# Ledger of designs, part 5: designed miniproteins, single chains, continued (3)

Each design is a single chain, and the fold is of that chain. pLDDT is the mean over its residues in the fold that is shown.

## One batch from the design tools (miniprotein)

Design m8141
Fold by ESMFold2-Fast:
Structure m8141 (fold): chain A 75 residues (1-75)
Amino acid sequence: SMMDDVINMINRRGDSMRRQSRTWTADDIQSMRDMFTSMVTTMQTLLSPDDQSVVNQQVTDVTSDMNRQIDQARS
């Protein structure tokens, strides 16, 4: 389904970003997070409200992990 395709894309890109962020500066991680959230927000406009709720959970998990890495890189 479209929702499954979006979730799979979010998870794959999220995993890639988590791997890459281990070698990047806080500013680079923040830029990637912002690009990711912009892209996902655009895709979410094509989904039903119920499907958006499920996708938002995955997005929150990825962005929360990215935010923790930003904080650690700034420490």
Scores: mean pLDDT 80

Design m8142
Fold by ESMFold2-Fast:
Structure m8142 (fold): chain A 86 residues (1-86)
Amino acid sequence: MELDERFEKEAEEYVKGAKEAREYAKKSTAEEARLIADSVRFYRKKFVEKGRKAGVSEEVIKKAEEKLSEQAKEIEEVAEKLEKEE
């Protein structure tokens, strides 16, 4: 119970950080925005692996993974827009 709740709270903080990174990416180059998206995916993978090792429920892990994957995708869309604006 507490492990799942703590993991969900940490996932929300990661999503918030990814949203802030996306806003930063809008003011950077397309190449930098892609690197930010790759960074979000890398930290997502490590966070998910740590959660599984700690015994967090698979359903909670899956929801966190889906939310973080969506943020990485949105940052890639920012990179595509920046490439067209240059």
Scores: mean pLDDT 81

Design m8143
Fold by ESMFold2-Fast:
Structure m8143 (fold): chain A 66 residues (1-66)
Amino acid sequence: ARYAFIAFDTNGNGYVSIAQIRAGLARRGVTLSDAELAALAQYDTNGNGQVNYRAYAAAISAALTS
């Protein structure tokens, strides 16, 4: 799961665009609904249209370990 976000983050700064996530998942045969893409936008902590996937990964990790 985390490897997919790392592959989109060419700069290694923990941010990827929603468009890059959608395109990468579509290439792998995974289609996200607009609602799922909107949920990813909640992790755009800098407000410039990029998802902080480290924050997303931390939230998922907390949900899985609880």
Scores: mean pLDDT 61

Design m8144
Fold by ESMFold2-Fast:
Structure m8144 (fold): chain A 73 residues (1-73)
Amino acid sequence: SMAKILEELEKWMNIGPVGPVLQSLYERLKEEFEKLDPENSEEYAFETLKIVEPQILKAVEDKLAAERERALR
């Protein structure tokens, strides 16, 4: 569910590098949907992520940008 995705993202933002884990989460969603519809798994995963609240996505984006910037310093 969308709420589960957001909770998972928040957990990973607090405990490690978010970029690779965010990609891993997308892949896990794709695999989950692939069991139901192999041809459209990517679209289902993408649509699920799109449903998340834009404000929350902005907060995640800001945290990812800050983490990336810190890694470069």
Scores: mean pLDDT 60

Design m8145
Fold by ESMFold2-Fast:
Structure m8145 (fold): chain A 66 residues (1-66)
Amino acid sequence: SMEEEIERLTREFEESPSLDTRLAAAVRLAELSRVHPEVIERLRELTKSPDELVRILARYILENLE
């Protein structure tokens, strides 16, 4: 389901030990946010993440939504 995909991508973005995996998850969330408004809400939550990289990238994605 989309909810399971969003949860998996969010976990990879926040918690993966691989920077490449984290960035790939962020890119996939950005792509999904263009067609799924529930991803926009998840990205808004991620702007409050304890991780600075997650906060910065989530804000960047939201600022660049078409």
Scores: mean pLDDT 86

Design m8146
Fold by ESMFold2-Fast:
Structure m8146 (fold): chain A 113 residues (1-113)
Amino acid sequence: SAMEEEAERRIEELLRELEREFARLQAELDAARAAGDAAREAAVERRAADLAGATVTGVLELMEQIRDPEKLREIVERVVARLEALAARAPPGVAAHIRALAAALRARAELLR
């Protein structure tokens, strides 16, 4: 439906924006590490965790508009794969947070079936 197509498009936009902002945050993190600025490093990691959380919340809200179980499954798999790819490049604390969000997203998707 048009509503499901719009929801899928908005999910894709949220993921692209998350990936773009994570690339910027990675550059800021690298600069903070090079400078030995532990406070700045911690602030960047907090911003990354908050951004991932906000993105997953938005994805979960949009998933409620998707009634086709096969399309929902495909979207969940795609979102989780992209979150796992970000986690693989993130600091350990941020990576653990992203993986917890991916697990929560999978669990929520099972309730929407």
Scores: mean pLDDT 87

Design m8147
Fold by ESMFold2-Fast:
Structure m8147 (fold): chain A 87 residues (1-87)
Amino acid sequence: SSAHEEAVARMEELTAKTVAAISKETDEAHIRSIAGIALQEIKEIADEKNLPRELLEELMRRFVEEASKVRPQLREWLEAELRRYLE
């Protein structure tokens, strides 16, 4: 559906924007705040557009992978946050 395609596009744009932001940030608490806000926004977009849980999981896992490539130290924390949203 067009709503599904729009949600995916918005989440991909949010992921790219967030990755760019955390790549320029040096403070660990600020990096976690930025990444945490992005995960919350992904969940809110999914809820607004009534996305299937499987697609939400795929998009959130993609975000975790992209963010962890730029900030490897975030991986464990991001995976814990992801579990909180999916369980």
Scores: mean pLDDT 84

Design m8148
Fold by ESMFold2-Fast:
Structure m8148 (fold): chain A 85 residues (1-85)
Amino acid sequence: AMKEKGEALMKADADDLFRRTQELVEKYKDDLKKAWEVYERGAEAAQNGADTAKKAGLTEASDYFNKRAEELRKMAEEIKKEYEK
């Protein structure tokens, strides 16, 4: 029961982080370097969330945060390719 609630809460936190990162990128859409930095910071925050969830024994939430981190890193890489042109 407690573990299941922790898993759900941490997964919601991961979704909130992903959404807030996307909103901040949209705000800086005319600044590719800033958009890249925002995605990189979002990925780092998601990776920290995964580590925190893993230490708490919340394996599903940890995996979910890692998936969000990977998605954010992929978005950062795409912006970086445009920035480095």
Scores: mean pLDDT 84

Design m8149
Fold by ESMFold2-Fast:
Structure m8149 (fold): chain A 68 residues (1-68)
Amino acid sequence: MDSPRELLEALAGRIVQEAFEHKLSEEEVEELIRKVSRQLSKVIPGWSEEEIYEELRRIYERLRAERE
């Protein structure tokens, strides 16, 4: 996928899935989102780590609500 939004939505979905399956704490989830954001900021041109973090967090919160 080449759309940053679609990539972030897919990754947020994976984070929700891992949090649910492995019973991750909120602190562990936050660290995972930050780690993923840092990694993605190096491969997505034009996006800052902070922009990626904010978008991932927003999508994660939405998807988490859909599963709970």
Scores: mean pLDDT 79

Design m8150
Fold by ESMFold2-Fast:
Structure m8150 (fold): chain A 80 residues (1-80)
Amino acid sequence: SPPPSIEEVQKEGQRLVGEAIASMPRGQGLPPEATDALEALFEGDKKNLAKAAEVLSEWFEEQGREDLAKKLRELSEQVK
């Protein structure tokens, strides 16, 4: 299959992050690095998208969400 477009990666990244936030307990805030990474996912800069996905992947791994961490690492690799 052809590699996904940057637009498809952004859409999938936004979907994964949305699902993750919806599953978090009330009042659990994102660290500043994860918040900045979220903003980068919406801006469409390929370099920022790759870094954003990587930062979010590390944060979700620390939260025990290895399923989301793996998907975000795959997105990061696809936009390098």
Scores: mean pLDDT 67

Design m8151
Fold by ESMFold2-Fast:
Structure m8151 (fold): chain A 88 residues (1-88)
Amino acid sequence: RNEEILERVREMLEEIAKHSKDPEKAKKIAEKAVEEIEEALRKGDLDGVIKAVLDFIKEMSKIEMDVKGVALLVALAIYVIGEVIDLE
């Protein structure tokens, strides 16, 4: 389950970064978020997963994004909330 969640989140973070006006900076933010999410999932820390995703959204909000990038950020938040609810 953790590997499936991590892979899906990684794909979403990478796709979001591609829709940034600063793709290189966005890529570094996404890489950091993936590392933080992976570590939280490894520890079974669901609160840590939520925090890492929220921190990613906050950092990405500082970068200009196209409409599709913003839509993908919303989709990421919905996906993570759904997965956390299913794991309780």
Scores: mean pLDDT 77

Design m8152
Fold by ESMFold2-Fast:
Structure m8152 (fold): chain A 80 residues (1-80)
Amino acid sequence: GKEELEEYIEEAKRELKEYAKDLPKDIQEALLKQFEEQAKEILERFEKGELTLEEAKERVDEMVEIMKKILDDAKKLLKE
């Protein structure tokens, strides 16, 4: 149900925070804000019956992977 999806989103948010921990705070805050906005849309679509729990979790996973790629690019810029 909704509680399981909310817990899944919180786990994904923790993973992104840990992945971004060595980046500047402004980059971390911008990414987390984007994550929260997208996660809210996924949750709302689930509540409306537009997504199954499995589909909602898949959307969260896709979002995490995209954001990790953005973070990887940011990390490369900071090394050079």
Scores: mean pLDDT 83

Design m8153
Fold by ESMFold2-Fast:
Structure m8153 (fold): chain A 60 residues (1-60)
Amino acid sequence: MEEIKRQRRQEALEVGRELSRWREEALKTLPESEVARMTQDRVLAEQERLERKVAEKLAE
């Protein structure tokens, strides 16, 4: 179980770094409200991907 938690944490941090860079670049051309919405969508999509992977492994 701890291995799964560690893997999720590692992937989340990596996705977070990429998302942060994308957000900074997007803020140069897009309004903050648009970037915030897109950022939330990306975070939710990545979290759902990770949770689905973990849930499938735990369900098996």
Scores: mean pLDDT 73

Design m8154
Fold by ESMFold2-Fast:
Structure m8154 (fold): chain A 89 residues (1-89)
Amino acid sequence: MKEEKREKMYELLREAIELALELSKSEEGKEVARLIGEGLEAQENGDKEKLEEIEKKLKEKIEKAKDLEEAVKKAVEAMKPKAEKLAAE
């Protein structure tokens, strides 16, 4: 039963992540994803200045995109009852 319970937990987590990703496909979410991509390229190129700039922009976008943060939070909250029921078993 250990493997079965753990697999159900992972399925629940995967569902929650997929839902959060779908909700975060807003315009703000796309901008954040684009900045992350640019950051990865800068990391591969060793461009520390660009990495610092990307980090600053990401911080500003996340702080401005309260809707994105709230959408992710809502997705997690929606999965909470299922997670609690699974944990109680």
Scores: mean pLDDT 60

Design m8155
Fold by ESMFold2-Fast:
Structure m8155 (fold): chain A 80 residues (1-80)
Amino acid sequence: SVEELKEEVLKKLREENPEVATLLEDALKKMEKMSKEKQIEALEDLKETIKKLKEEGILSEDVAELAIEVLDKKIEELKK
């Protein structure tokens, strides 16, 4: 499930980079109060942030790809 995948990502992020884990958790909670359109925009922005952190070597490829998968699944749920 998306929830199980999210918890796995957060666990791995906390072990690899706790600051990024906190940023992701805070962003996801803040988005819960946004309109559907703004949530999609914010999730796309988070995906770009994760991609940059991967490119800069701040996040491992495996963790970054898993995080992007979670964000993609949330975007698709919002588009329904």
Scores: mean pLDDT 83

Design m8156
Fold by ESMFold2-Fast:
Structure m8156 (fold): chain A 64 residues (1-64)
Amino acid sequence: SRMEEVKRNEEGSRELAREIKRIREEHADEPQEVIEEKIKKVSEEMGKKLGIKPTAPPTAPEAA
């Protein structure tokens, strides 16, 4: 059912957000660059593991 799909996606998003928060707290003593790399890695792993898309890729503005 579509409702089950939506609920699963929401639960996955909540779990991912919880993991991200935990990484930030556990690695609060690390540089922001390191924290961002860990978050990116976990987001990709969680996305593959749960089959969910955590977020759209960040926009990189390339000036002409």
Scores: mean pLDDT 67

Design m8157
Fold by ESMFold2-Fast:
Structure m8157 (fold): chain A 81 residues (1-81)
Amino acid sequence: SAADAASEQLGDQVLAEVDKLDPEAAKKAEELGKETGVSGRNFGSQLISDAVTKKKGREEGNRAGLAFNSKLAVEDRKAAA
């Protein structure tokens, strides 16, 4: 479905952004996704948080993760309506 395609695209985009900051972390995230069957959406929040924490500290990393989750929730509600 269109929603499934959008979710896949978002997951790929998150991994691409993490790969620019930390290629090893992006690769490990792909492996974890295959092992657990968990979508890239769930891992994306943690990956972004960790990447931002390395550069700007834990508080900013936590904010980045929350912002990502909030954005996903809004888009999901729009798709469900």
Scores: mean pLDDT 63

Design m8158
Fold by ESMFold2-Fast:
Structure m8158 (fold): chain A 95 residues (1-95)
Amino acid sequence: MFSPETAERVAAIVRARLPEVRAAAEEIERLVEEYGDDLPGREAARAVGRALLILADLLEAEEAGDEETVEALRPDALRAAEALGLKGLRELAER
């Protein structure tokens, strides 16, 4: 577990980079579509792109104070966090 101080710093970085997070997600989706139907890892890449989009939407809704949208996105945000934790965490730690 990382400290509360680290968690807050990471959250601040992500919030400052929301446009970049959204742009990265859109670029990943384009990559997945460009590769076509028979790409090893395509589903994992699509899951990561989708997770980043949901997280960007959730953080934008929080910043806007749109509590209804935050609540509506909660189940998808949990799935996004799970997808990033199960596949992306190890790969990011190695690079």
Scores: mean pLDDT 64

Design m8159
Fold by ESMFold2-Fast:
Structure m8159 (fold): chain A 89 residues (1-89)
Amino acid sequence: KALEYARKALEAGRAGDYEKGVEYLQLADKAAKEEGGNYIAAGTAAGLAGISLSVGKIAGDPEFGARGVARAAEGLIKALEEGLDLPIV
């Protein structure tokens, strides 16, 4: 379930719908916690996406927000598939 939400977040981010992408990453975080999976990676991805959304809105760069969401989703998908936590930067 968490991986499915992460993939939907990637699609939303690539489509430029970064607000919907953030929602899907938050759902991935919730699903990962419920499944007993990689909740640190999911939480980190949701946090990074939220920062990207905020910077995109403040700077007036929606493409930055969309790229940030897509990158966070890509990292989360890889972490969930490999069973590894994402590094915090």
Scores: mean pLDDT 70

Design m8160
Fold by ESMFold2-Fast:
Order: structure tokens, then sequence, then C-alpha cells
Structure m8160 (fold): chain A 86 residues (1-86)
């Protein structure tokens, strides 16, 4: 999975290897706490339809990022551009 994302960032978006690794590292760092919070909320409120809908949207957003969703990739690319400017 991560290797496919790396390959697309390098081949499609023409980012440097250093920029790609910075994007991946930040994505993984932000993903873990979000996933943990989501799991805790669902465990506390398993029958809440709003929380289930939010969890489904988060899963779809992440899957869209993996599946070349341009909007999701644009967000990652904007963050990479900010890091590259530093």
Amino acid sequence: MLEVIREELREVYKLSEEEVEEIIAKYEEERAPREERRAALLAENPDDPRLRAVAELLDRAEEAFINKDEAALEAVRAEAAELAAE
C-alpha cells in the first residue's frame, strides 16, 4: 500500500524521494491518533448513526487517497509544497 503511494507521488506528481518520504511520514503520524479516537468513540456509542457515518466517511477518504483521489492527493501535495518551501 505505502509503496504504491510512494510510486505515484514520484511518477505522477514528480516529487523527490525526500519529499515523498516526508509526506508518508506525516500521513502515518496523523493517521494513528485519528484511528484510535474513532475506535474509542465507536466503542462508547456503537448504535450512534452519526458516528457510524463519520467513520465510514473517514474510511472512504483514506481509500480515496490510496486510489488516486485527486482531491485527497491535492491536500497531501499542498502540505508537501509547504514543507519544500522550508
Scores: mean pLDDT 62

Design m8161
Fold by ESMFold2-Fast:
Structure m8161 (fold): chain A 70 residues (1-70)
Amino acid sequence: DPVIALVAERELPFVERLLAELEAALAAGDLQRAMEIGRAHGYPASDRAEAEAQLARLRRGLANGRAALA
């Protein structure tokens, strides 16, 4: 996807940081913080399963971004 390639160079560091913050919050058992972080960045989740789904989407986005820049 050409749009992913164009965005990847600028967004990759932000997506990596967001992913790290969400993973840290979930690892700490702080679901409320994970939901707040996600909502602030347009990745809303109402429960743990949705938060885990958003993590999976962010990981996929990173993989696609890296592939588009390769």
Scores: mean pLDDT 70

Design m8162
Fold by ESMFold2-Fast:
Structure m8162 (fold): chain A 106 residues (1-106)
Amino acid sequence: MELTLPEGLEDKIIEAIKELAEKHGVKRIAVDSGLFDAYGEKIRKVAEELGIEVVDAGDEFRDLLIKNPEKSLEEVAREVAERLGVDAAILAYTKDEKMEIIVALR
């Protein structure tokens, strides 16, 4: 079955970036490789306007989820942020054949 991107997912990501900048003083974020591939141009533009550096998270989230099945998504997302030396991570996961996002502060 083909994975469908949910309506408004791009807007949710952009809102998360703005909140991280404005409420949490975040300067560097990691974004899931799949989200970066789908929405990278918009993500880069908004981050540049806010003075935030964006890093591609690559396979870090997937690798850590496989190695740590006992950890919550939030714990794994925080570990990704810590390992990449960023202030926060915006990561994608699949639930009921839909892509969802998780946002974690380091």
Scores: mean pLDDT 77

Design m8163
Fold by ESMFold2-Fast:
Structure m8163 (fold): chain A 113 residues (1-113)
Amino acid sequence: MKEEAKKRLIEAAGSALIAAQAVDPTDAELRDELVKAMQAIEEGNYDEAIKEFEKAAEIARQRGLPELADAFTLLSEAAKAYKEGNYEETIKLADRALEVSRRVLERARAAQA
């Protein structure tokens, strides 16, 4: 469960990064926060991961990207659950973030076609 929860959290964070880059590949500020969050998860620094996802959500809101903001908020909550040892909740929240990110990615790709 613990290793599976961490794997799902990293997978969901990566999908959110891909979705953000599909929406605006030039948004270095948003990319940098997501990369920092993923690095923090790998290093076991969940307090930093939570802060970086919360910053990413705020940036997404300022950009008028509410679905991306929702995905980043879910990732922040998933990182909190993981830190607390609640691996089932981590997987549930990470899977929800993944679903939102996939929807954003599909819409962004359709808009460029």
Scores: mean pLDDT 87

Design m8164
Fold by ESMFold2-Fast:
Structure m8164 (fold): chain A 92 residues (1-92)
Amino acid sequence: FTQEVIDFIRAQFDAALAAVPTSGPVDEAALARTKAFVAENIHLASEEVQAAIKELEARAEAAKKSATPEEQAKIDALLTQAIGLLINAELA
């Protein structure tokens, strides 16, 4: 697991945040599965991944300040997905 993987996931998250106003609806079934995975595995994340998660959370909160309630739900879904990708990449 490398800093390049963290940087890639961060860049994808930033791009997805920029696309939120024009993005489609949240896939609730996929989101629920990712939430379960995160809840079960977050305690296994390294200090580096935990720091990356906090950075993504801060970016999500900043984006939500100017977002509509619908966009806030999409931002929360993207955050959950990005956290899931970080944990999965480290555990693989």
Scores: mean pLDDT 80

Design m8165
Fold by ESMFold2-Fast:
Structure m8165 (fold): chain A 85 residues (1-85)
Amino acid sequence: SLEEKIEKVRNALDSLAAVAAQEDPEFAKEVRRDGERIVELAKQDPVEAKKLALETADRAMERATSPELQEAIRGLKNAILTALE
């Protein structure tokens, strides 16, 4: 269902925010803010939400310096690509 797909993306966003909070608290705040916007948009327009989420993940990857952050971002991209078809 769409609800299950949104939940997978939300879980990946929460995982990224948790990892980011340990290294860059301001980045974690941005992830949580942008994540809430993506989740709300996905309920109304999954296609536009997918585009926004992928763009957000790509920008996050430019900022990520640790392997843990990079892995969390890859997890988010995989959740987006497999869930928001």
Scores: mean pLDDT 81

Design m8166
Fold by ESMFold2-Fast:
Structure m8166 (fold): chain A 89 residues (1-89)
Amino acid sequence: SLEEKLEELPEFQEAKKLLEQGKEAYKEGKYEEAAKLYEEALSLIPEEGFRQVPEEVRHKFEELRNEIKSNLAKAYEKLGKYEKAAEVK
């Protein structure tokens, strides 16, 4: 299945783990820590880095990347970094 294929991709799994850790930090009010975790997650799945994977897998990477970017923008907004938030979103 698509889910099984995604579970086999180390970069996808690590980025997803970092996203969840970032969400927990955000929930605790640790916005600087959350932003760093989201930035690390985003670095593991660069926009151009998966162009050769099947389209369905690529779409899942894009979905995860967009969720990370959305959460990173929220963390930047909490830190008063509005310009950085606008650039990510």
Scores: mean pLDDT 81

Design m8167
Fold by ESMFold2-Fast:
Structure m8167 (fold): chain A 88 residues (1-88)
Amino acid sequence: SELEKLEKEVEEKAEEITKETKEQLAKTDKEVEKLLEEGKRNGKEEEGREKARKLVTRLVAENLRKIGEQIDWLLKKKKEIEEKLKKL
């Protein structure tokens, strides 16, 4: 069934999105911890905090952009499903 293929494609994309988001968040946490620890070790705690803040701000902006792209993709798939349902 064409509907079953579309449902599977949506499920696979949702899993991919979830995995990528979790990996990106975990990587961000590690980089933040590293920047804070390096700043503390070198007596530059404020510099370390500013670098961590900039990293988080940049990655939040990137993730919001990616979420927007993902929403657009899901809306396109919704329309494809609706069109196929009309032929049933």
Scores: mean pLDDT 78

Design m8168
Fold by ESMFold2-Fast:
Structure m8168 (fold): chain A 79 residues (1-79)
Amino acid sequence: KTQELAEKMRDAALNGTPEEVRKVAEEAAKQSGDVESAVARTLNEAIFEGASEEVAQAAIDAMTPGAAAQLRKALENAK
């Protein structure tokens, strides 16, 4: 489950749409915090690899405050 959601997040962030990223983020948020943390970490990696600000913002809007804070910091570091 965790690996599957992380793979979906990576694919959606690099090759998909903001809507697809939002759906994966919502699914991860409904799971345990460990799952959401793993998915957020995968998205952080995708942001450094060139995922758009739009897909990152979609995930931030859908995730819990803790995971959202990690993603916001990753976006700032990618500038």
Scores: mean pLDDT 76

Design m8169
Fold by ESMFold2-Fast:
Structure m8169 (fold): chain A 59 residues (1-59)
Amino acid sequence: SSQAQRVLDLIVRLLSRGRYDEAKKLLESYGLDFDKMVELIKQGKYDEALALVEEGLKK
């Protein structure tokens, strides 16, 4: 969804700026694992990262 893409874009932006605490709080608000999300983004696995955000938004 467009919402999931915007959330992922924000997470990537926060991580690129070293704002790990803000990225972690955002991910935890969706029930998502911070370490797993960071690893996927570092590996360039954006499709998999987007799928995790979509799962978090379905709650």
Scores: mean pLDDT 84

Design m8170
Fold by ESMFold2-Fast:
Structure m8170 (fold): chain A 57 residues (1-57)
Amino acid sequence: MREQRARESEERGLEVVRQVNEWRERYESGEMSEEEFRQLLQEVAGLSDSAVDHILR
């Protein structure tokens, strides 16, 4: 189906956003250190240091 590519791309985008939101909540609740959160954003989400700094602000 032609909608399949759009859905796969959107599903991946939503999944990444959901994961980042979960990590952010853990970080804000004190369940996760800033270093752990930074490492997950860089290694799992593939974000740069500047993008991570942007999220932490």
Scores: mean pLDDT 70

Design m8171
Fold by ESMFold2-Fast:
Structure m8171 (fold): chain A 104 residues (1-104)
Amino acid sequence: SEIAELLRLSLVRNAIELAIERTDDPEARKRLEELLKRVEEIEKRLLAGEITPEEARKLLVEKISELLDISEEEARELLELMEGDPEKGAERLVELALRVVARE
């Protein structure tokens, strides 16, 4: 369902916005802001009918995996967390963004 995927994207966007607010590290914040931009681009394409809900979810998993340097399986788990508990999702996003920045 397109409506169900749009709702899930809204929850994911909320979790990322919360993570950005809680992140004091400039490099981690930039990475979360880039992730937010990618989610907004996917939402726009889904709303325009350019991609299916399944394609939107696949692209979101790919961008999360890429930007946070985690596996696609871990990215799917993170998406489920953000959709089910945006507060916990935001906490995990901050943790992962700080970890990837610390390794660079």
Scores: mean pLDDT 88

Design m8172
Fold by ESMFold2-Fast:
Structure m8172 (fold): chain A 72 residues (1-72)
Amino acid sequence: MTTLRVHEFLVDPARQELTGLVDEWEVELRNWADIEAYLAELQARKAAHPEHVLAVSNLDPSRSLDAPPEIA
């Protein structure tokens, strides 16, 4: 089980700066279905609001993997 906190910020494209917090929510990742739902939500938000920036914090650091980011 991994708990993530997601922050969504408004970006001013003219200034290239974060102008404010739009949304903040917590996601509990217990299984692959939770991960798929989380990724789908991030993609949907990014697609709907490309002017927004998403930042994610891991609220369960004990579940962090030391493994390198290998792809296979």
Scores: mean pLDDT 66

Design m8173
Fold by ESMFold2-Fast:
Structure m8173 (fold): chain A 75 residues (1-75)
Amino acid sequence: MDDVEAKQKAGQKQRKAGEKKATDDYKKNKDKYDEFAKKAKDNWLEEKSKLMAEAGKKEGYQGYSYAEKLMELGE
């Protein structure tokens, strides 16, 4: 039984199921992963907010800042 299509389909399904399970197990067992990602996001958003406020002041009472656009692209 060397049905290449069936074998490839089974392998792909097994790989995806394995990746999903590994990711779920990692997230469930590794609270540090979630906490690390959360802290990284929080620090990045804080810096982004400060730079936006600073750039806005430099451009005046109204304006579109280069810093704001650059950060949006990084998001």
Scores: mean pLDDT 56

Design m8174
Fold by ESMFold2-Fast:
Structure m8174 (fold): chain A 56 residues (1-56)
Amino acid sequence: SAEKKAREKRFLEISLKNLKDTKAAVEGNRSLSPEEKAKMLAQIDAHIKTLEEKLG
C-alpha cells in the first residue's frame, strides 16, 4: 500500500540521518586509531550509499 511505502521511506530517511550522525561522531573520536577510523568509516559509507540508492 502507499501508506506502507511511505512509512518504509520515512524509516530509511531516519536511518540515513542516524548513520550520518554516527559518521560525524567516528570522525571526531580522538580515542580511535587511524586504522580503526578508516575501517569504521568504510562500513558506514557503504551503508549510507546503500540507503541513498534505495531512497533515489
Scores: mean pLDDT 86

Design m8175
Fold by ESMFold2-Fast:
Structure m8175 (fold): chain A 82 residues (1-82)
Amino acid sequence: SEAEALRARQAELAAEVAAINRRIEERYGEELERMEREGASEEEVRAFLKEAIRELEPDPERAEELIARLDELLARGRALAA
């Protein structure tokens, strides 16, 4: 059914997000913590994460898809904080 296909896609999406987040933390966790301590802006952190995703994902189309999803998640976070 479409509902089962949608749930499967959502599960795959969550797994991919968890995997990329783990890799970012392992490779760049210390740098992200340093940026936060130094008062880096949300824009600076976003730019850093985009570059990290491009380095960790060798497929440029896939990297840009992940970056678009990151931008959407950050926008939703701002809306909830407002």
Scores: mean pLDDT 71

